# Designed miniproteins, single chains, continued (5): the designs that were tried, part 64

Each design is a single chain, and the fold is of that chain. pLDDT is the mean over its residues in the fold that is shown.

## One batch from the design tools (miniprotein)

Design m18200
Fold by ESMFold2-Fast:
Structure m18200 (fold): chain A 70 residues (1-70)
Amino acid sequence: KSAGEIIGEAVREYREKNGLSQRELAERLGISPSHVSHAERGDLTPLSLEEIKRILEALGLTAEEIVEKV
């Protein structure tokens, strides 16, 4: 799996576990709902490095954990 696919799946699981819409998760992360939708699809291209960092921080994921799963 790519890093984007791993992050996307983790974002979706976190959102569903907490009963959140993509809009509500976006508000918690301080990013746009469109960027949450892209991230969940494994497409990190439109996201900034700061947005990706906020997602990883919210999910409790480190760069090492992502690299191990790729």
Scores: mean pLDDT 77

Design m18201
Fold by ESMFold2-Fast:
Structure m18201 (fold): chain A 78 residues (1-78)
Amino acid sequence: APAPDHAAFEETLATLSPAARAALRQQLAVIKGLASPEEITDEEIREFIRELQENIDDKAKTDALVQQLQAAAAQIAA
């Protein structure tokens, strides 16, 4: 597989709508056990995306990160 490109994830993050960024921020706040989504910075969202990119070949780690987002989304919806 081709090596991950950090610039591609930067472009993806830049393409996210404010609503999508807010949703990710809310989910990350739940994952981190924080009381406020505003404590999650854009840098933390970018770092999460970068973590997925760097560990794309590590299916267990990538799956765990995706499952955390899904669990947070389910908790928010409940």
Scores: mean pLDDT 66

Design m18202
Fold by ESMFold2-Fast:
Structure m18202 (fold): chain A 78 residues (1-78)
Amino acid sequence: EAEELREEALKIYEKLKAMKSEEEREAFAREIEANPDLRLQLAALYAMALLYMEETGKYTEEELEERFERLLEKLKEA
């Protein structure tokens, strides 16, 4: 389960990096949010966290995991 989620996240991450505008990224995020597949939503959120970590260079693995857990809790509310 976790490995599949990470593989999907990496695919989304590469797709997001290829997008040149914030508008394109926002449109993609809205499509994912409209999709009832929670696994896809989690993969997208993880991909965004990975992108943020790469851009800042200061994000720790522990901080990434903590944020991911908080997002999982919010998605369970749905």
Scores: mean pLDDT 66

Design m18203
Fold by ESMFold2-Fast:
Structure m18203 (fold): chain A 112 residues (1-112)
Amino acid sequence: SKEEEAEKVIEKTRSELQKLADRLKAGADPFKVLNEAGEVLLKTSKELREILKDDPEKAEQVEKAIRDAGARLLFIAVLYENIPEITPEDAAEMFEKVIDDFVKKVREILKE
């Protein structure tokens, strides 16, 4: 079903973004992680747009959730680069919170 296809996309997105959070915790460049997260979110956007092609209202809500997640991840990368007191572990925890909030929001939209 379309709901099962959307859930598979969301679980794959969560898994791929979690791997990026793990790399951030290991001391990876925050802007390299951000660029890769952007590619994951762009792919998620395209796949969910195809699944939701007959539901433009849900598609628009999902696009807003994707843009909000991307903006929050950019903010985390900028903070981590500019504030020496923020540890890799702190940055990863902030990144993981964005992932959790994003997954929850998209699942709520899909249940409508």
Scores: mean pLDDT 88

Design m18204
Fold by ESMFold2-Fast:
Formats: structure tokens, sequence, C-alpha cells
Structure m18204 (fold): chain A 55 residues (1-55)
């Protein structure tokens, strides 16, 4: 379970970093990028909760 949680977090952080880079390249503001980051982090917490509920 802990290894699965660590892997899921690492994968999500990599995707988040790529998304932020893409948004910056497209000219989005820091405020807009922060909103996207918040949504993605909330999505991660929901996935972690589901993973823990199965185990």
Amino acid sequence: LEEEIAALRARHEARLAQRVADLKAQGYTPQQIADVEAGLRESLELELERLRARA
C-alpha cells in the first residue's frame, strides 16, 4: 500500500509539473496556474482515499 501511494504521488507530481510548464508556455497567469494545481492536488487526495478504502 505505501509503495503504491508513493508511486501514485510521484506520477501525479510529474504530470502536474508538465501541465504547469505547458500553461506557462501558453501564457497563463500565475493565478490561473495555481487554480489548476489546486484542482489536480485535490484529485490526487481523492484517488489516495479510494486506494486506502480498498486495502
Scores: mean pLDDT 79

Design m18205
Fold by ESMFold2-Fast:
Structure m18205 (fold): chain A 86 residues (1-86)
Amino acid sequence: SDEAEIEAVLKKAREELLKAGASEEQAEESVKKLREIAEKIENVSIALTSIGVGTRAAIEAVKAGKAEEAPKVAEKAAREEAERLL
């Protein structure tokens, strides 16, 4: 199902953020922001792409020593990608 595919990608996003050095709270908040963006998108392919872009941006923020910014970076990148595709 579409919901199962979205949840699988969000679970992977959480795992990748933790591996990059994010705290559990930072990873959970980032995933929460990504889910909120995905829930506003009717097209599942656009939702999945937006989650992927947001996740990669958040991982880069964590690796750059800006893990505290990861939730906001994830939200902004996912939103901007969704707007670009819609």
Scores: mean pLDDT 88

Design m18206
Fold by ESMFold2-Fast:
Structure m18206 (fold): chain A 100 residues (1-100)
Amino acid sequence: SLDELALSLATDAAIVVTGAKNALEVYETVEPEKINELARRIRELLEERLSDEQLAELTQFINSQKLRTLENARKRLAFLGEIDPELAEEILRAAREILG
């Protein structure tokens, strides 16, 4: 679902922005309300900027990368950057804003 995709990207952005090793470290150190707020903003950005085809492609790639590590978070955000580089940068900016 779009909500699941947005939450996955929010977690990935949080991993990258905080320098966490994996999703578990983020969940132990970041308030859930901040991750949920970031996920809502990402969902709105995805709906506004990406086509159904681009959303399907992104969802397929993310689902192929099951480990929630810093390396995979970077790979997933890089893949989004191949689809829409400005959107990837905006997501990272939102993560710094909400989590910093």
Scores: mean pLDDT 88

Design m18207
Fold by ESMFold2-Fast:
Structure m18207 (fold): chain A 90 residues (1-90)
Amino acid sequence: LESLLEQARELARKMAKAKTKEEILKQIDELLSTFEQISKYAPRAASQLIKSAENLKETIKELDDETAQKLARAFAQYVLKQLDIIKEQS
C-alpha cells in the first residue's frame, strides 16, 4: 500500500506541474489506474477519488490550458490530502 500511495503522490505532483491539457489528462489516466490498485486496500476512499478524477477529466476536456492548470493544481492538493488520510487509517 505505501508504494502505491507514494506513486499516487508523485503523479499528483506531476499533474500540478503540467502546463498543457494533454499532459494533465495523461496524469489523470495514470492516477485512475493507481487508484484502482489502492481500492484493494481502501475501497471507499479510492472509489471517491476515482469518481472525482473521472469528473475532472470530463471538465478539463472542455477548458483551455490555463483554466485546466488551475483545476489540476486544486485537485492535486485534494488528492495529496486524501492519500495522507488513507495512510493514517492504515
Scores: mean pLDDT 83

Design m18208
Fold by ESMFold2-Fast:
Structure m18208 (fold): chain A 81 residues (1-81)
Amino acid sequence: MKEKIFELAIKLIDALIAGDEEAAKKYGEELERLAREHPEAAEEVNKILTEIADEVAAEAPADMTSEEMLKEVKKRLEEAR
């Protein structure tokens, strides 16, 4: 289950980077469903994602775009997998 949640989180970030609102909604809804069904696995993945997001936000230059931040989060999340 953790692996599937990681894959969906990465797909959601890809959809957000691409501006694909329909795909982002689909992956987001599937992630919410899995989080309800497997809360422990979702909590572990969310902890990793939050730690990465906080680190990127702390290191980000003031002029870094939201798209650049999402790309960096995705890269670090794929490395943590």
Scores: mean pLDDT 80

Design m18209
Fold by ESMFold2-Fast:
Structure m18209 (fold): chain A 73 residues (1-73)
Amino acid sequence: GYTIIDIIEEIEKRNPDKGAVSKEDAIEAARERGVTDQETLDKLREMIDEADTNGDGFVTLDELLEYISKKYS
């Protein structure tokens, strides 16, 4: 199966010129990596919302990695 780190790597690969990604960009990357279950997609949406500390609708890859490190360490 794919890990959340694999999804983050796919987001970066698909958005090389972007310093931040939207929730839609993250969900698209997850689907491209074969994530089809609603539970994992909902978890990713929650993660993006929680990592979006400035409320602008975009999350940096650093913010996502920090959230993951805090949650799964």
Scores: mean pLDDT 71

Design m18210
Fold by ESMFold2-Fast:
Structure m18210 (fold): chain A 118 residues (1-118)
Amino acid sequence: MAAQPVLTASAVLTFDVPLAKGERVTVTATATNTGANDVTVGVGSADPRLRIVGGTAFATVAAGGSATLTLVLEATEDVPALRVRVSASSTAPATVDVHVRVEKDGVLLGEASTTLTL
């Protein structure tokens, strides 16, 4: 789509969990749109040493709706902590609650929530 978002918000969630080179984590973000306007939510790496190797990085969350994004990140170098970026964009004012879980081999490593206001 050629229309740029008028409003954008982002946050970085830090998980105090070291990851060795070549290790992978699963990031599950549940976005709840508490506003009256549709929002596009994104999840990605805030660290250049963490690359996206699978999953879904973006979803449109309808007004009053929820969506779950699952992303697989791989460390290209040893990292002392995981940094995950969550973002939201809309052409109208919106509020999104984002809950993020980080798991490795089925073990929960960290969990955090943030609210993005556009």
Scores: mean pLDDT 84

Design m18211
Fold by ESMFold2-Fast:
Structure m18211 (fold): chain A 91 residues (1-91)
Amino acid sequence: SAEEAKRLAERGGERAMEGGLEGDVAKAVGGALAAMGGGLTGALNGGGDWEGAREAAEGGNRAMKGGLEGNEEEAEEGKRRAEEGGRRAAE
C-alpha cells in the first residue's frame, strides 16, 4: 500500500542514519536500500512521482554516507529527504 511504501522509505532513512552513526555498515546499507525500495514502491503503487522516488533514494544514500562519515547533520538531512521523497512518491 501507499502507507506501507511511505513507512518503508521513512524507516529506511532512519535505519541508514542510525547504522551509519553506529558504524554498522550492514545496517546503514540496508536502510539506504529500504529507503530506495520505499520510494520506488510508492511511485509504482500510487503517486507515479519519479522525482519523489529519486529523492527517497538520494536521501537514504545521504543518510548512510553522512552517518558513516560521522557527519550527523548530513545524516539527519538524508533521513528527512528519504521521508519526504517517500511521501511524495506515494502521494
Scores: mean pLDDT 85

Design m18212
Fold by ESMFold2-Fast:
Parts: sequence; structure tokens; C-alpha cells
Structure m18212 (fold): chain A 83 residues (1-83)
Amino acid sequence: LPPGYRRAVAAMEELARRHPEARETYLLVRSGAIGAGYLEGDPERAERLLRNVFAGARELDPEAGAEAEAVVREILAAERAAA
């Protein structure tokens, strides 16, 4: 799993532990980050998977879903800037 996606997975696991009321939402985004990381060789498919997962997360919990998307996007953007 690429470093940015490993960090995103760890961040979602931490959010799920700290916010058990939104656990399912954060674990859904965690699963999406794992899947997208293994699709890194196909960035368009990885991006479509992430967008679909973020949409599903917002349907489950709009606030937690928006936070999860923002955290994942920030981590992946920081990783790209560091490369």
C-alpha cells in the first residue's frame, strides 16, 4: 500500500476509535482508501472509487463523511507535494 494511502487508512482507524458514533462512516472510507491504494497504477479508477466512497460516507453521516473526505484529501495532497 503506498505511503499516502497507508496514512489515510491509519487516520480513518483513529477517527473510528475516537468517534464510535460515526465508526461505520470512517471504516467505509478506510476500505475505500485501501482499494484506491491498490489501484494506484490506474489513477482514474482510484479517483472514481474514492469519489463513490465519499458520496456513500456522506449519505451515512454528512458531517463525518465530509470530515473523512477532507482528511483523506489533505493526506494525499501532502504526500504528492512531498514527492
Scores: mean pLDDT 87

Design m18213
Fold by ESMFold2-Fast:
Formats: structure tokens, C-alpha cells, sequence
Structure m18213 (fold): chain A 61 residues (1-61)
């Protein structure tokens, strides 16, 4: 299973796509989203973000 990170809704909304990608890449996340470049899951503590390395690399350059 790929690692996931909890991000608050406020924090997620504040970040741009590139900033989100950079944050996930900095945390070393390898997340899958076969239908989407990343997967967003809402939990009791906030939002869990999942993304593929390829998607992160394309955004972060």
C-alpha cells in the first residue's frame, strides 16, 4: 500500500497544484490514482492525498 498523508481541508485549498505536488514529492509519497493523477480521500482528521510519482514530477518539473 502506498503511503498517504493527512492534509487539512483549509491547507489543501490554500495550496496551488504545483505546491501540492511539491509537498507530496518532498514527503516521498508514491501514491496511485489509475483513473486520476492523484486520489483525495476525506477522513475524520482531514484529507488524505494520494498521487503517482509521474504526476508529481510533471507538476513539479
Amino acid sequence: MTPVVEVSKEEFDRLSDKEVAAELAARGLEVVGPDEPFLLRVTDTGIEVEATPAWLESLAK
Scores: mean pLDDT 50

Design m18214
Fold by ESMFold2-Fast:
Parts: C-alpha cells; sequence; structure tokens
Structure m18214 (fold): chain A 58 residues (1-58)
C-alpha cells in the first residue's frame, strides 16, 4: 500500500543519510519510516478485522 511504499522510501533515505553521516536526517527519516510503518500496520489490522467480520461470520 501507499504507507508501506512510503515506509520503504523513508528507510532508503535513512540509509542514505547514515552513509552521508547526517545524523539529523537519519533521525527524521527513521521517525517518518516508523510512523508510516505504524500507519500501514494499523490499516492492515483494521482491514483484517473488517474483512474477518464481514467475510467470515455473515
Amino acid sequence: GEAAARARAALAAAREAIAAGDSQKFQVMGNEAYAAAREAEARGDAEAARLGRTGSGS
């Protein structure tokens, strides 16, 4: 999904930042990747619960 793609892009940017020695950018990109990953996880959990309720029980 978009959040997962965003997390991957931010993670790649974090790797670039650490390779360049930019600790501030690494911190920012790492935080963004974490937030995007949490959004993707929350969306996945909500979607799985919704689909489980809708497709499995009724």
Scores: mean pLDDT 74

Design m18215
Fold by ESMFold2-Fast:
Structure m18215 (fold): chain A 74 residues (1-74)
Amino acid sequence: PELSPEQARELIETQIEALRKLGDEAIKAGNVEKAQGIIDSLRRLEAQAATVDPELAERVRKIIDEMEEKLKEA
């Protein structure tokens, strides 16, 4: 079933918030493997977001970059 663009954005925004929180918790706990899995999920979400709202995809990309930077420096 096809979601409206507004419904699709709301669902993606909810997923972004959940994954960001889980990713930050995994990094803080030193769970690199879990953090990588969350980053991979965010990469797939970025691709999906790009088909709905390019601005939303840019937000996901920024979160991925921030998480990868934290993980690299940990």
Scores: mean pLDDT 81

Design m18216
Fold by ESMFold2-Fast:
Structure m18216 (fold): chain A 87 residues (1-87)
Amino acid sequence: MEEEYELLRKLLKERGVTTEPTEEQLKEWIEALKLQAKIIELIEKEGEPQSEEEEKELLEKAKEDPKKYSLEEAIEIYRRYMEKVLA
């Protein structure tokens, strides 16, 4: 909980974010990153969605997925995916 907030603050500072995020914002961003990690895992297993309806189905599957990711795991999954997409 508190350790995840500090980790995210450090990551944002490394990215040049100079604003002090609130705990509520940090919590929302952590939850969003964990949800994105689940979506990325589904994309890697099932392939990228080909339509808006498939994107909605992936999002619903991710929300229902009982997997628990740590913030570190979620950040690593997101980072690797972004490097692959942006390379």
Scores: mean pLDDT 75

Design m18217
Fold by ESMFold2-Fast:
Structure m18217 (fold): chain A 75 residues (1-75)
Amino acid sequence: VTTITGTVKEIKKYKDKTEITIELPDGSTVTVIAYGDIAKKASSLKVGDKVTVDAEVRRDEAGREVLVAVGIEKQ
């Protein structure tokens, strides 16, 4: 589990997931995928919101490493 703190830059809603792009304090960005109840919480966020996300590294069906949110907290 890794903890990511930053500002929401982009939110993409899909049928089964929500992707959040978070801008870190150094100006770099990280994309985190949220599923289920966490996806509902993620989809209620707005660009410019400050968030803390707990994420784990998982592999998708294509074997690509992705960050999956296990917790999201709006500041």
Scores: mean pLDDT 80

Design m18218
Fold by ESMFold2-Fast:
Structure m18218 (fold): chain A 110 residues (1-110)
Amino acid sequence: SLDELIEKAQKLVQEMIELADEVINKVIEENYSNEEARKKFEELLEQIKEKIEKTFGEEFPEAVAEIKELIDKTKKEMEENNYSKDEMIEKMSETFNRIEEILQEALDKY
């Protein structure tokens, strides 16, 4: 049902926020290098990609495909553009906001 999909989306978004906060805090507090931070953010993005596929792959295949492309683009930009930790954190935030928008658009059209 739509209500069940909304609840799944809210839970997924909350899990994404909690995972992101954990990684960001660890990167800052343990003073990770830019390379170590990038690796941790890439690992986080892969985990989010897998969670989204598992949760919405059947109901919202087009939205999931768009999110996967967005995640792959974010990973490539972080690898190629030699971002600082602050720039990576900003890029991660922008990516998560866009994931939420794509999921909300899919729910609104359902």
Scores: mean pLDDT 87

Design m18219
Fold by ESMFold2-Fast:
Structure m18219 (fold): chain A 96 residues (1-96)
Amino acid sequence: SSVQQKIQEIHDLMDRIEASTDVDEIVELFREIMRLVDELIQQDPEAAKQVLDELLGRLSDRSNELERQGNLELSMTYGSMAVALAAMSLVARKLA
């Protein structure tokens, strides 16, 4: 389905973020994730809620790992992305 293709694209973008150490590249990829998630919230808020929960878990896990490795800049970048997705999750949950 179109929804499943969009979910896969979001996770593929997240895989690219996890492979990058360039904050500027990460921010550009994350901007695309936010656009796709916003579209998914409008199309299928239940699917968006599930995807947002999955992405928040991925961002939290990576932020904690990066902090343990001493990469505070990248850890804080992941934390900022998690805050943005958490705000979108509140909207999705209200519409679901």
Scores: mean pLDDT 88

Design m18220
Fold by ESMFold2-Fast:
Structure m18220 (fold): chain A 99 residues (1-99)
Amino acid sequence: MRFALFDEPLIARVAVRDAVKAGRRAYLIEIDGKTYGAFEDPSLEGAEFVREVEATVTEYDPETGLPARTFKARVRLYRLTPASPRQRIAGVAELEEVE
């Protein structure tokens, strides 16, 4: 599943928590020292593969709104085309949990 990445670290935690409480699949992702909110978006099309990275992912409990767990994931990063309709999205991610 593809996730829209938002590079707004000051509000990312609150936005992810609120999305999860509303029943939307969302995670807080740390890539190369930057924090992103990752939100499930099945409408994401035309994404071009850029690179693969390892990221720290935080999953939130939908009932409490608190962090439930943190895990490592292999993240495939994509660039959106066309960029203009999705200017607020820093990129697209696909996540695979690593053990």
Scores: mean pLDDT 74

Design m18221
Fold by ESMFold2-Fast:
Structure m18221 (fold): chain A 81 residues (1-81)
Amino acid sequence: MKEKLKEKLKELVEKYGLGDSTVETLETLIETNPEAAEKVLKKIEEIMKLAENAKNEEDVKKIQEKVKELIDFIYEEEEKL
């Protein structure tokens, strides 16, 4: 299970260029709470899928806002540990 999540994280990093701090947080989450990590990785994939269809500055802003919301969610899950 954890190996599959780590592979998915690597794919997302290669395709979309996630920040180092975000990657480290997600790797920690995979080790400590793989169920939450799976949910988070799925949300990242959904956001990035929207990014592939982005054609204007408003779409980019919306995606950035969703990324911020996701980071806040990761912090909440980390606090529960």
Scores: mean pLDDT 74

Design m18222
Fold by ESMFold2-Fast:
Structure m18222 (fold): chain A 82 residues (1-82)
Amino acid sequence: DPSPEAAAAGASYGAAIWAKEGGLTDEQVARMALIAGALGGSYGTADKAREAARIGVEWQGGSKEAADLAGKYAEEFAKGAS
């Protein structure tokens, strides 16, 4: 139940931290999104984790490229690709 929501929230939170702090690299944001994706992605919530990561980055003023990158990492982890 909470795993997909936790994955989405975590991915969004990680992406938001990147945009707000400016101290995280795109890779670090992607790693946070990846970790968040793990919390619920195992049950086929890859799209939710990806969407949350992208929205989080955009919401905090991040670039579309950074948002897409964070989302890809979250989705890839959810699929067991990394």
Scores: mean pLDDT 56

Design m18223
Fold by ESMFold2-Fast:
Structure m18223 (fold): chain A 83 residues (1-83)
Amino acid sequence: DVIEEGRKAIGELADLAVEEGVDPRTAANAYTAASLIMVGLVEEGVDPREAVAIALEHLADTFERLGAPKSAERARELAEKYR
């Protein structure tokens, strides 16, 4: 299940961002936003793998703005593997 795999990856990345110094509530909000993007894209007919890649790219941008560059880089690496 690609969407379940994507959700797990988003969760692990949010946990990594907390370890990198992001506030837990802010990381939880980033997780929720990325999950909603992923699910919304699938509902609009986007391929599940592409939806996961787009959600991970959005999450990477969010973490970079939050000052978590290592978490952002990991999210980008993972997004590339889904494309």
Scores: mean pLDDT 87

Design m18224
Fold by ESMFold2-Fast:
Structure m18224 (fold): chain A 87 residues (1-87)
Amino acid sequence: SEELLEEAIRLLEELAEKLKPLDPKLSQGVMEVVKLAREYAEKGDLRSALGLLGVAAHEARKALEEKNAPEEIKEIAERTLEVVREA
């Protein structure tokens, strides 16, 4: 679903913004994956776009748990994974 893809992108952009003060490198990595996912979506490859967003959310969630990050930020990563699974 294009609507669910757009929601997953929005959630990862919000996650990246909240990650900037905690882990600027991870924040940049998430934004680079979002950019690549948008490029795949523009070519009509929604499956690859969603797969990239799912991998980014999963890796971000792992990093956030290792850093004992605020629950609010971890929740955004988890919500992104849920949206990707439904798409």
Scores: mean pLDDT 83

Design m18225
Fold by ESMFold2-Fast:
Structure m18225 (fold): chain A 90 residues (1-90)
Amino acid sequence: MYSERIKAAEPYIKELFKLAKEAGEQGKVRLTPEMLKLIAEAIRKIGEAPLSDKERLDFLKEMARLDLRIAKEAGIEKLVEAAEKVLETL
């Protein structure tokens, strides 16, 4: 059940990462050292623990909410839409 929702969200998650990378390369997103540290810790936690499907789902939702906040603060409409689609699918 939860794994199927994560799999359904996979193409939207990939698109969100692609758009975020492009925005960063264009200098449209400025991440503070604190934000970079939180992102690095989040990536580490995903890889380090055999999380349950529910824990993975909850974590992905939290990351998508963070991405949505960053996108809104940066004023990047395409990132806002991509983050909202991830949240809708998860």
Scores: mean pLDDT 70

Design m18226
Fold by ESMFold2-Fast:
Structure m18226 (fold): chain A 56 residues (1-56)
Amino acid sequence: SAHEQADRGGARGAVVGAEAGDAELGREIGYKGGMQANDPEGAEKGAAGAEKAGSA
């Protein structure tokens, strides 16, 4: 559940980052979503995925 919430945060960050062309914004949104899910490790993974999507 927590890992799934972190993944959703990362997906949201990836969409926002890609649409705005801002990898840092995507990363921040993904990270915060994961942290709210009580999964700091998943938050880092989600943030990294969001940053990669925003950069691509």
Scores: mean pLDDT 60

Design m18227
Fold by ESMFold2-Fast:
Structure m18227 (fold): chain A 64 residues (1-64)
Amino acid sequence: SRETLKARILSALRRLGPATAAQLAALLDQSQSTVSRALKELVAEGRVRAEEVGRTTLYSLAPA
């Protein structure tokens, strides 16, 4: 489910630190489109921060 994917993304970011959508897709065995949609929801919820680094977007856990 989408909620299960969002929970897995949060766990991955907590363990590994900042990651791209492509890295998370590879790690979680999901399409980049599916992971990108989940990341957009997590950013909208304030749970994940998106940061542009050159031509790449890095995602990390939002500060508490």
Scores: mean pLDDT 84

Design m18228
Fold by ESMFold2-Fast:
Structure m18228 (fold): chain A 86 residues (1-86)
Amino acid sequence: SMLDKLIEEGTEYYKKGLEAFNQKDYESAAKYFEEAARKFEEAKAYLGASWALGNLSTAYSLLGDDDKSQEYGDRAVEYSNKYYKM
């Protein structure tokens, strides 16, 4: 289904984001986590979206972009709250 495909694609981007993050390639990690978050958001996979946005927040913090780090961190909390209200 389209939903299963979105979750699969989101998971693959999330894995690539973690790999880039572990290699300290925070610019590539941010791009992959952004794509993962977008796929999980489209799928309404709120826990996955929360995890991807949380890691995106951390990547921007390490890139020195505190404003984006805070923005994505706040969105991660919002999706976590959506998941636990389901």
Scores: mean pLDDT 90

Design m18229
Fold by ESMFold2-Fast:
Structure m18229 (fold): chain A 99 residues (1-99)
Amino acid sequence: MEEVREKARQAAENYELAAKHFKGDVAKTAEDASKRLREAAESDMTPEEIEKVLQEAQDEVGKAFEEWAKKDPLKYFLYKLSQAKTLEEMEKIAAELSR
């Protein structure tokens, strides 16, 4: 129970950080996902409803990030490598590549 709300809060914080590092569609999608997840974590939603919001946010941000990464084969490879890691680690890799 508690773990799902905590995951939603952590995901929201990670997406908010991603929105600061990225521009365009990735930043907008991450910002929208962060807001939605914060609202879900603070609401009276059931764990199942919060899990659905988490999955929807992950799918939307992931798709935007994948389209961004596809423009450069190296970025796409690094994105694939970071799929099993935290969003914080993905943010660090993306920040390095954006310089």
Scores: mean pLDDT 73

Design m18230
Fold by ESMFold2-Fast:
Order: structure tokens, then sequence, then C-alpha cells
Structure m18230 (fold): chain A 98 residues (1-98)
């Protein structure tokens, strides 16, 4: 349980970090006036963020069952990272809509 929770938390963080990267690229594309590229990158960022959020939630559930406070913290960090990626994607979509 604890080992699986930590593994899923790491995957959640990786997906979240990718969502942030894609979201920031989407913002850059929107700022450059490339609305089509911005929308495509933002959609990819949202998909990665949703996956990261699901993995973080599963990691938190397993960590709670295992009683592993560190694994719970890692799960929250993974989910939070995915959330930041979703926010970046939302900003890019908003800018692209102007």
Amino acid sequence: LAEEARRLAEEAREEGERAIELGLEAIKAADAGDKEKARELAEKALEEAERGGELGRRAFELAAEAGDAEARREAVEGGTTAGVGAIAAGVALTVASK
C-alpha cells in the first residue's frame, strides 16, 4: 500500500509537471496570437492535469489506508501540481478567446 501510494504520487507529480509545461507553452502561444496552437496545447494540458489529479487522489486513498503521512503529503503535492497545470491551461484558453 505505502509503496504503491508513493509510486502513484510520483506519477501524479510527473503528469502535473507536464500539464504545467504544456499550459505555459499554451500561454506563450496565446500571447503570440497563435490561438489555434494555444487551444491545442491547453487541451493537452487539461488532459494531463485531469490524469494527474486522478492519480493523486488514488495515491492519497492508498496512503491513508497505509497510515503513511509522507505518502499522503506526496499525493497532495502531485494533485496540487496538476491543479496548477489546469489553471495555466485555463489562462491560455481565456487569452486565446480574446
Scores: mean pLDDT 81

Design m18231
Fold by ESMFold2-Fast:
Structure m18231 (fold): chain A 91 residues (1-91)
Amino acid sequence: MTDRIVQTIADLLEKSLEEQGKPEEGKRVAKLFRDAVRSRRTEDLVIEHLGGEPVGPDNEQTFRFSVIVDGKKSTPVTVTTSPAQLIERAG
């Protein structure tokens, strides 16, 4: 994942939980997401492709992101992004 998309997803996770009245949990989940990406703990990351037609010139599609926290899947966030931003090693 690019640093930009990681930051965007982490910010959305934090905001989603803040809007649910759980700002401290939001900060925790956002940190765990960044840490899982940095440490390559792919088992702690859930990325789901929601399907649909690609949009825009970069074939952007909608993905759902969650983090495993204490063995439980976090509240997901949805992001429309290019698959290339998710796959740093596809070259």
Scores: mean pLDDT 72

Design m18232
Fold by ESMFold2-Fast:
Structure m18232 (fold): chain A 73 residues (1-73)
Amino acid sequence: GMILSDPIEIEVKEPNYRLTVDSPTVYAVEVFDENGNLLARLGPGESILIEKPGKYYLRVAGSGSFSYKIEKV
């Protein structure tokens, strides 16, 4: 079945981190800022640059395992 969960909290402490969706089975990952603004809707292998430090939230729709990477640019 599809995984629809409460948002996953991510804290970014410094600017310019790239968030990448690594899971080939995820349907979509929605990325929100601390104020609940939708920043991106990412499919498998897609990424977003997080330019501002703060708390971010991921909402995942998919089946099986979900994985992501956060890497300093």
Scores: mean pLDDT 76

Design m18233
Fold by ESMFold2-Fast:
Structure m18233 (fold): chain A 74 residues (1-74)
Amino acid sequence: MSVEEIAEKLIEELREELEKLGIPEEELNQWVKGFRDMAKKLIEDKSLSDEEKIERLKELKEMIVAYARQKAAE
């Protein structure tokens, strides 16, 4: 699976997790856009290996989901 395909899966998973947590659509769209923009930057970074790109993308997703869970717990 390519880094681009993994990034797309992570974006889909992120959106689904944020939707499950009841994050408002406007805020959800902003976070998904932010992740997509970072993913594009990482994919274009030729100094990073594909493995490092995937690791950073997964870490970013986990951090966003953790923050969203804290916010949703209120």
Scores: mean pLDDT 81

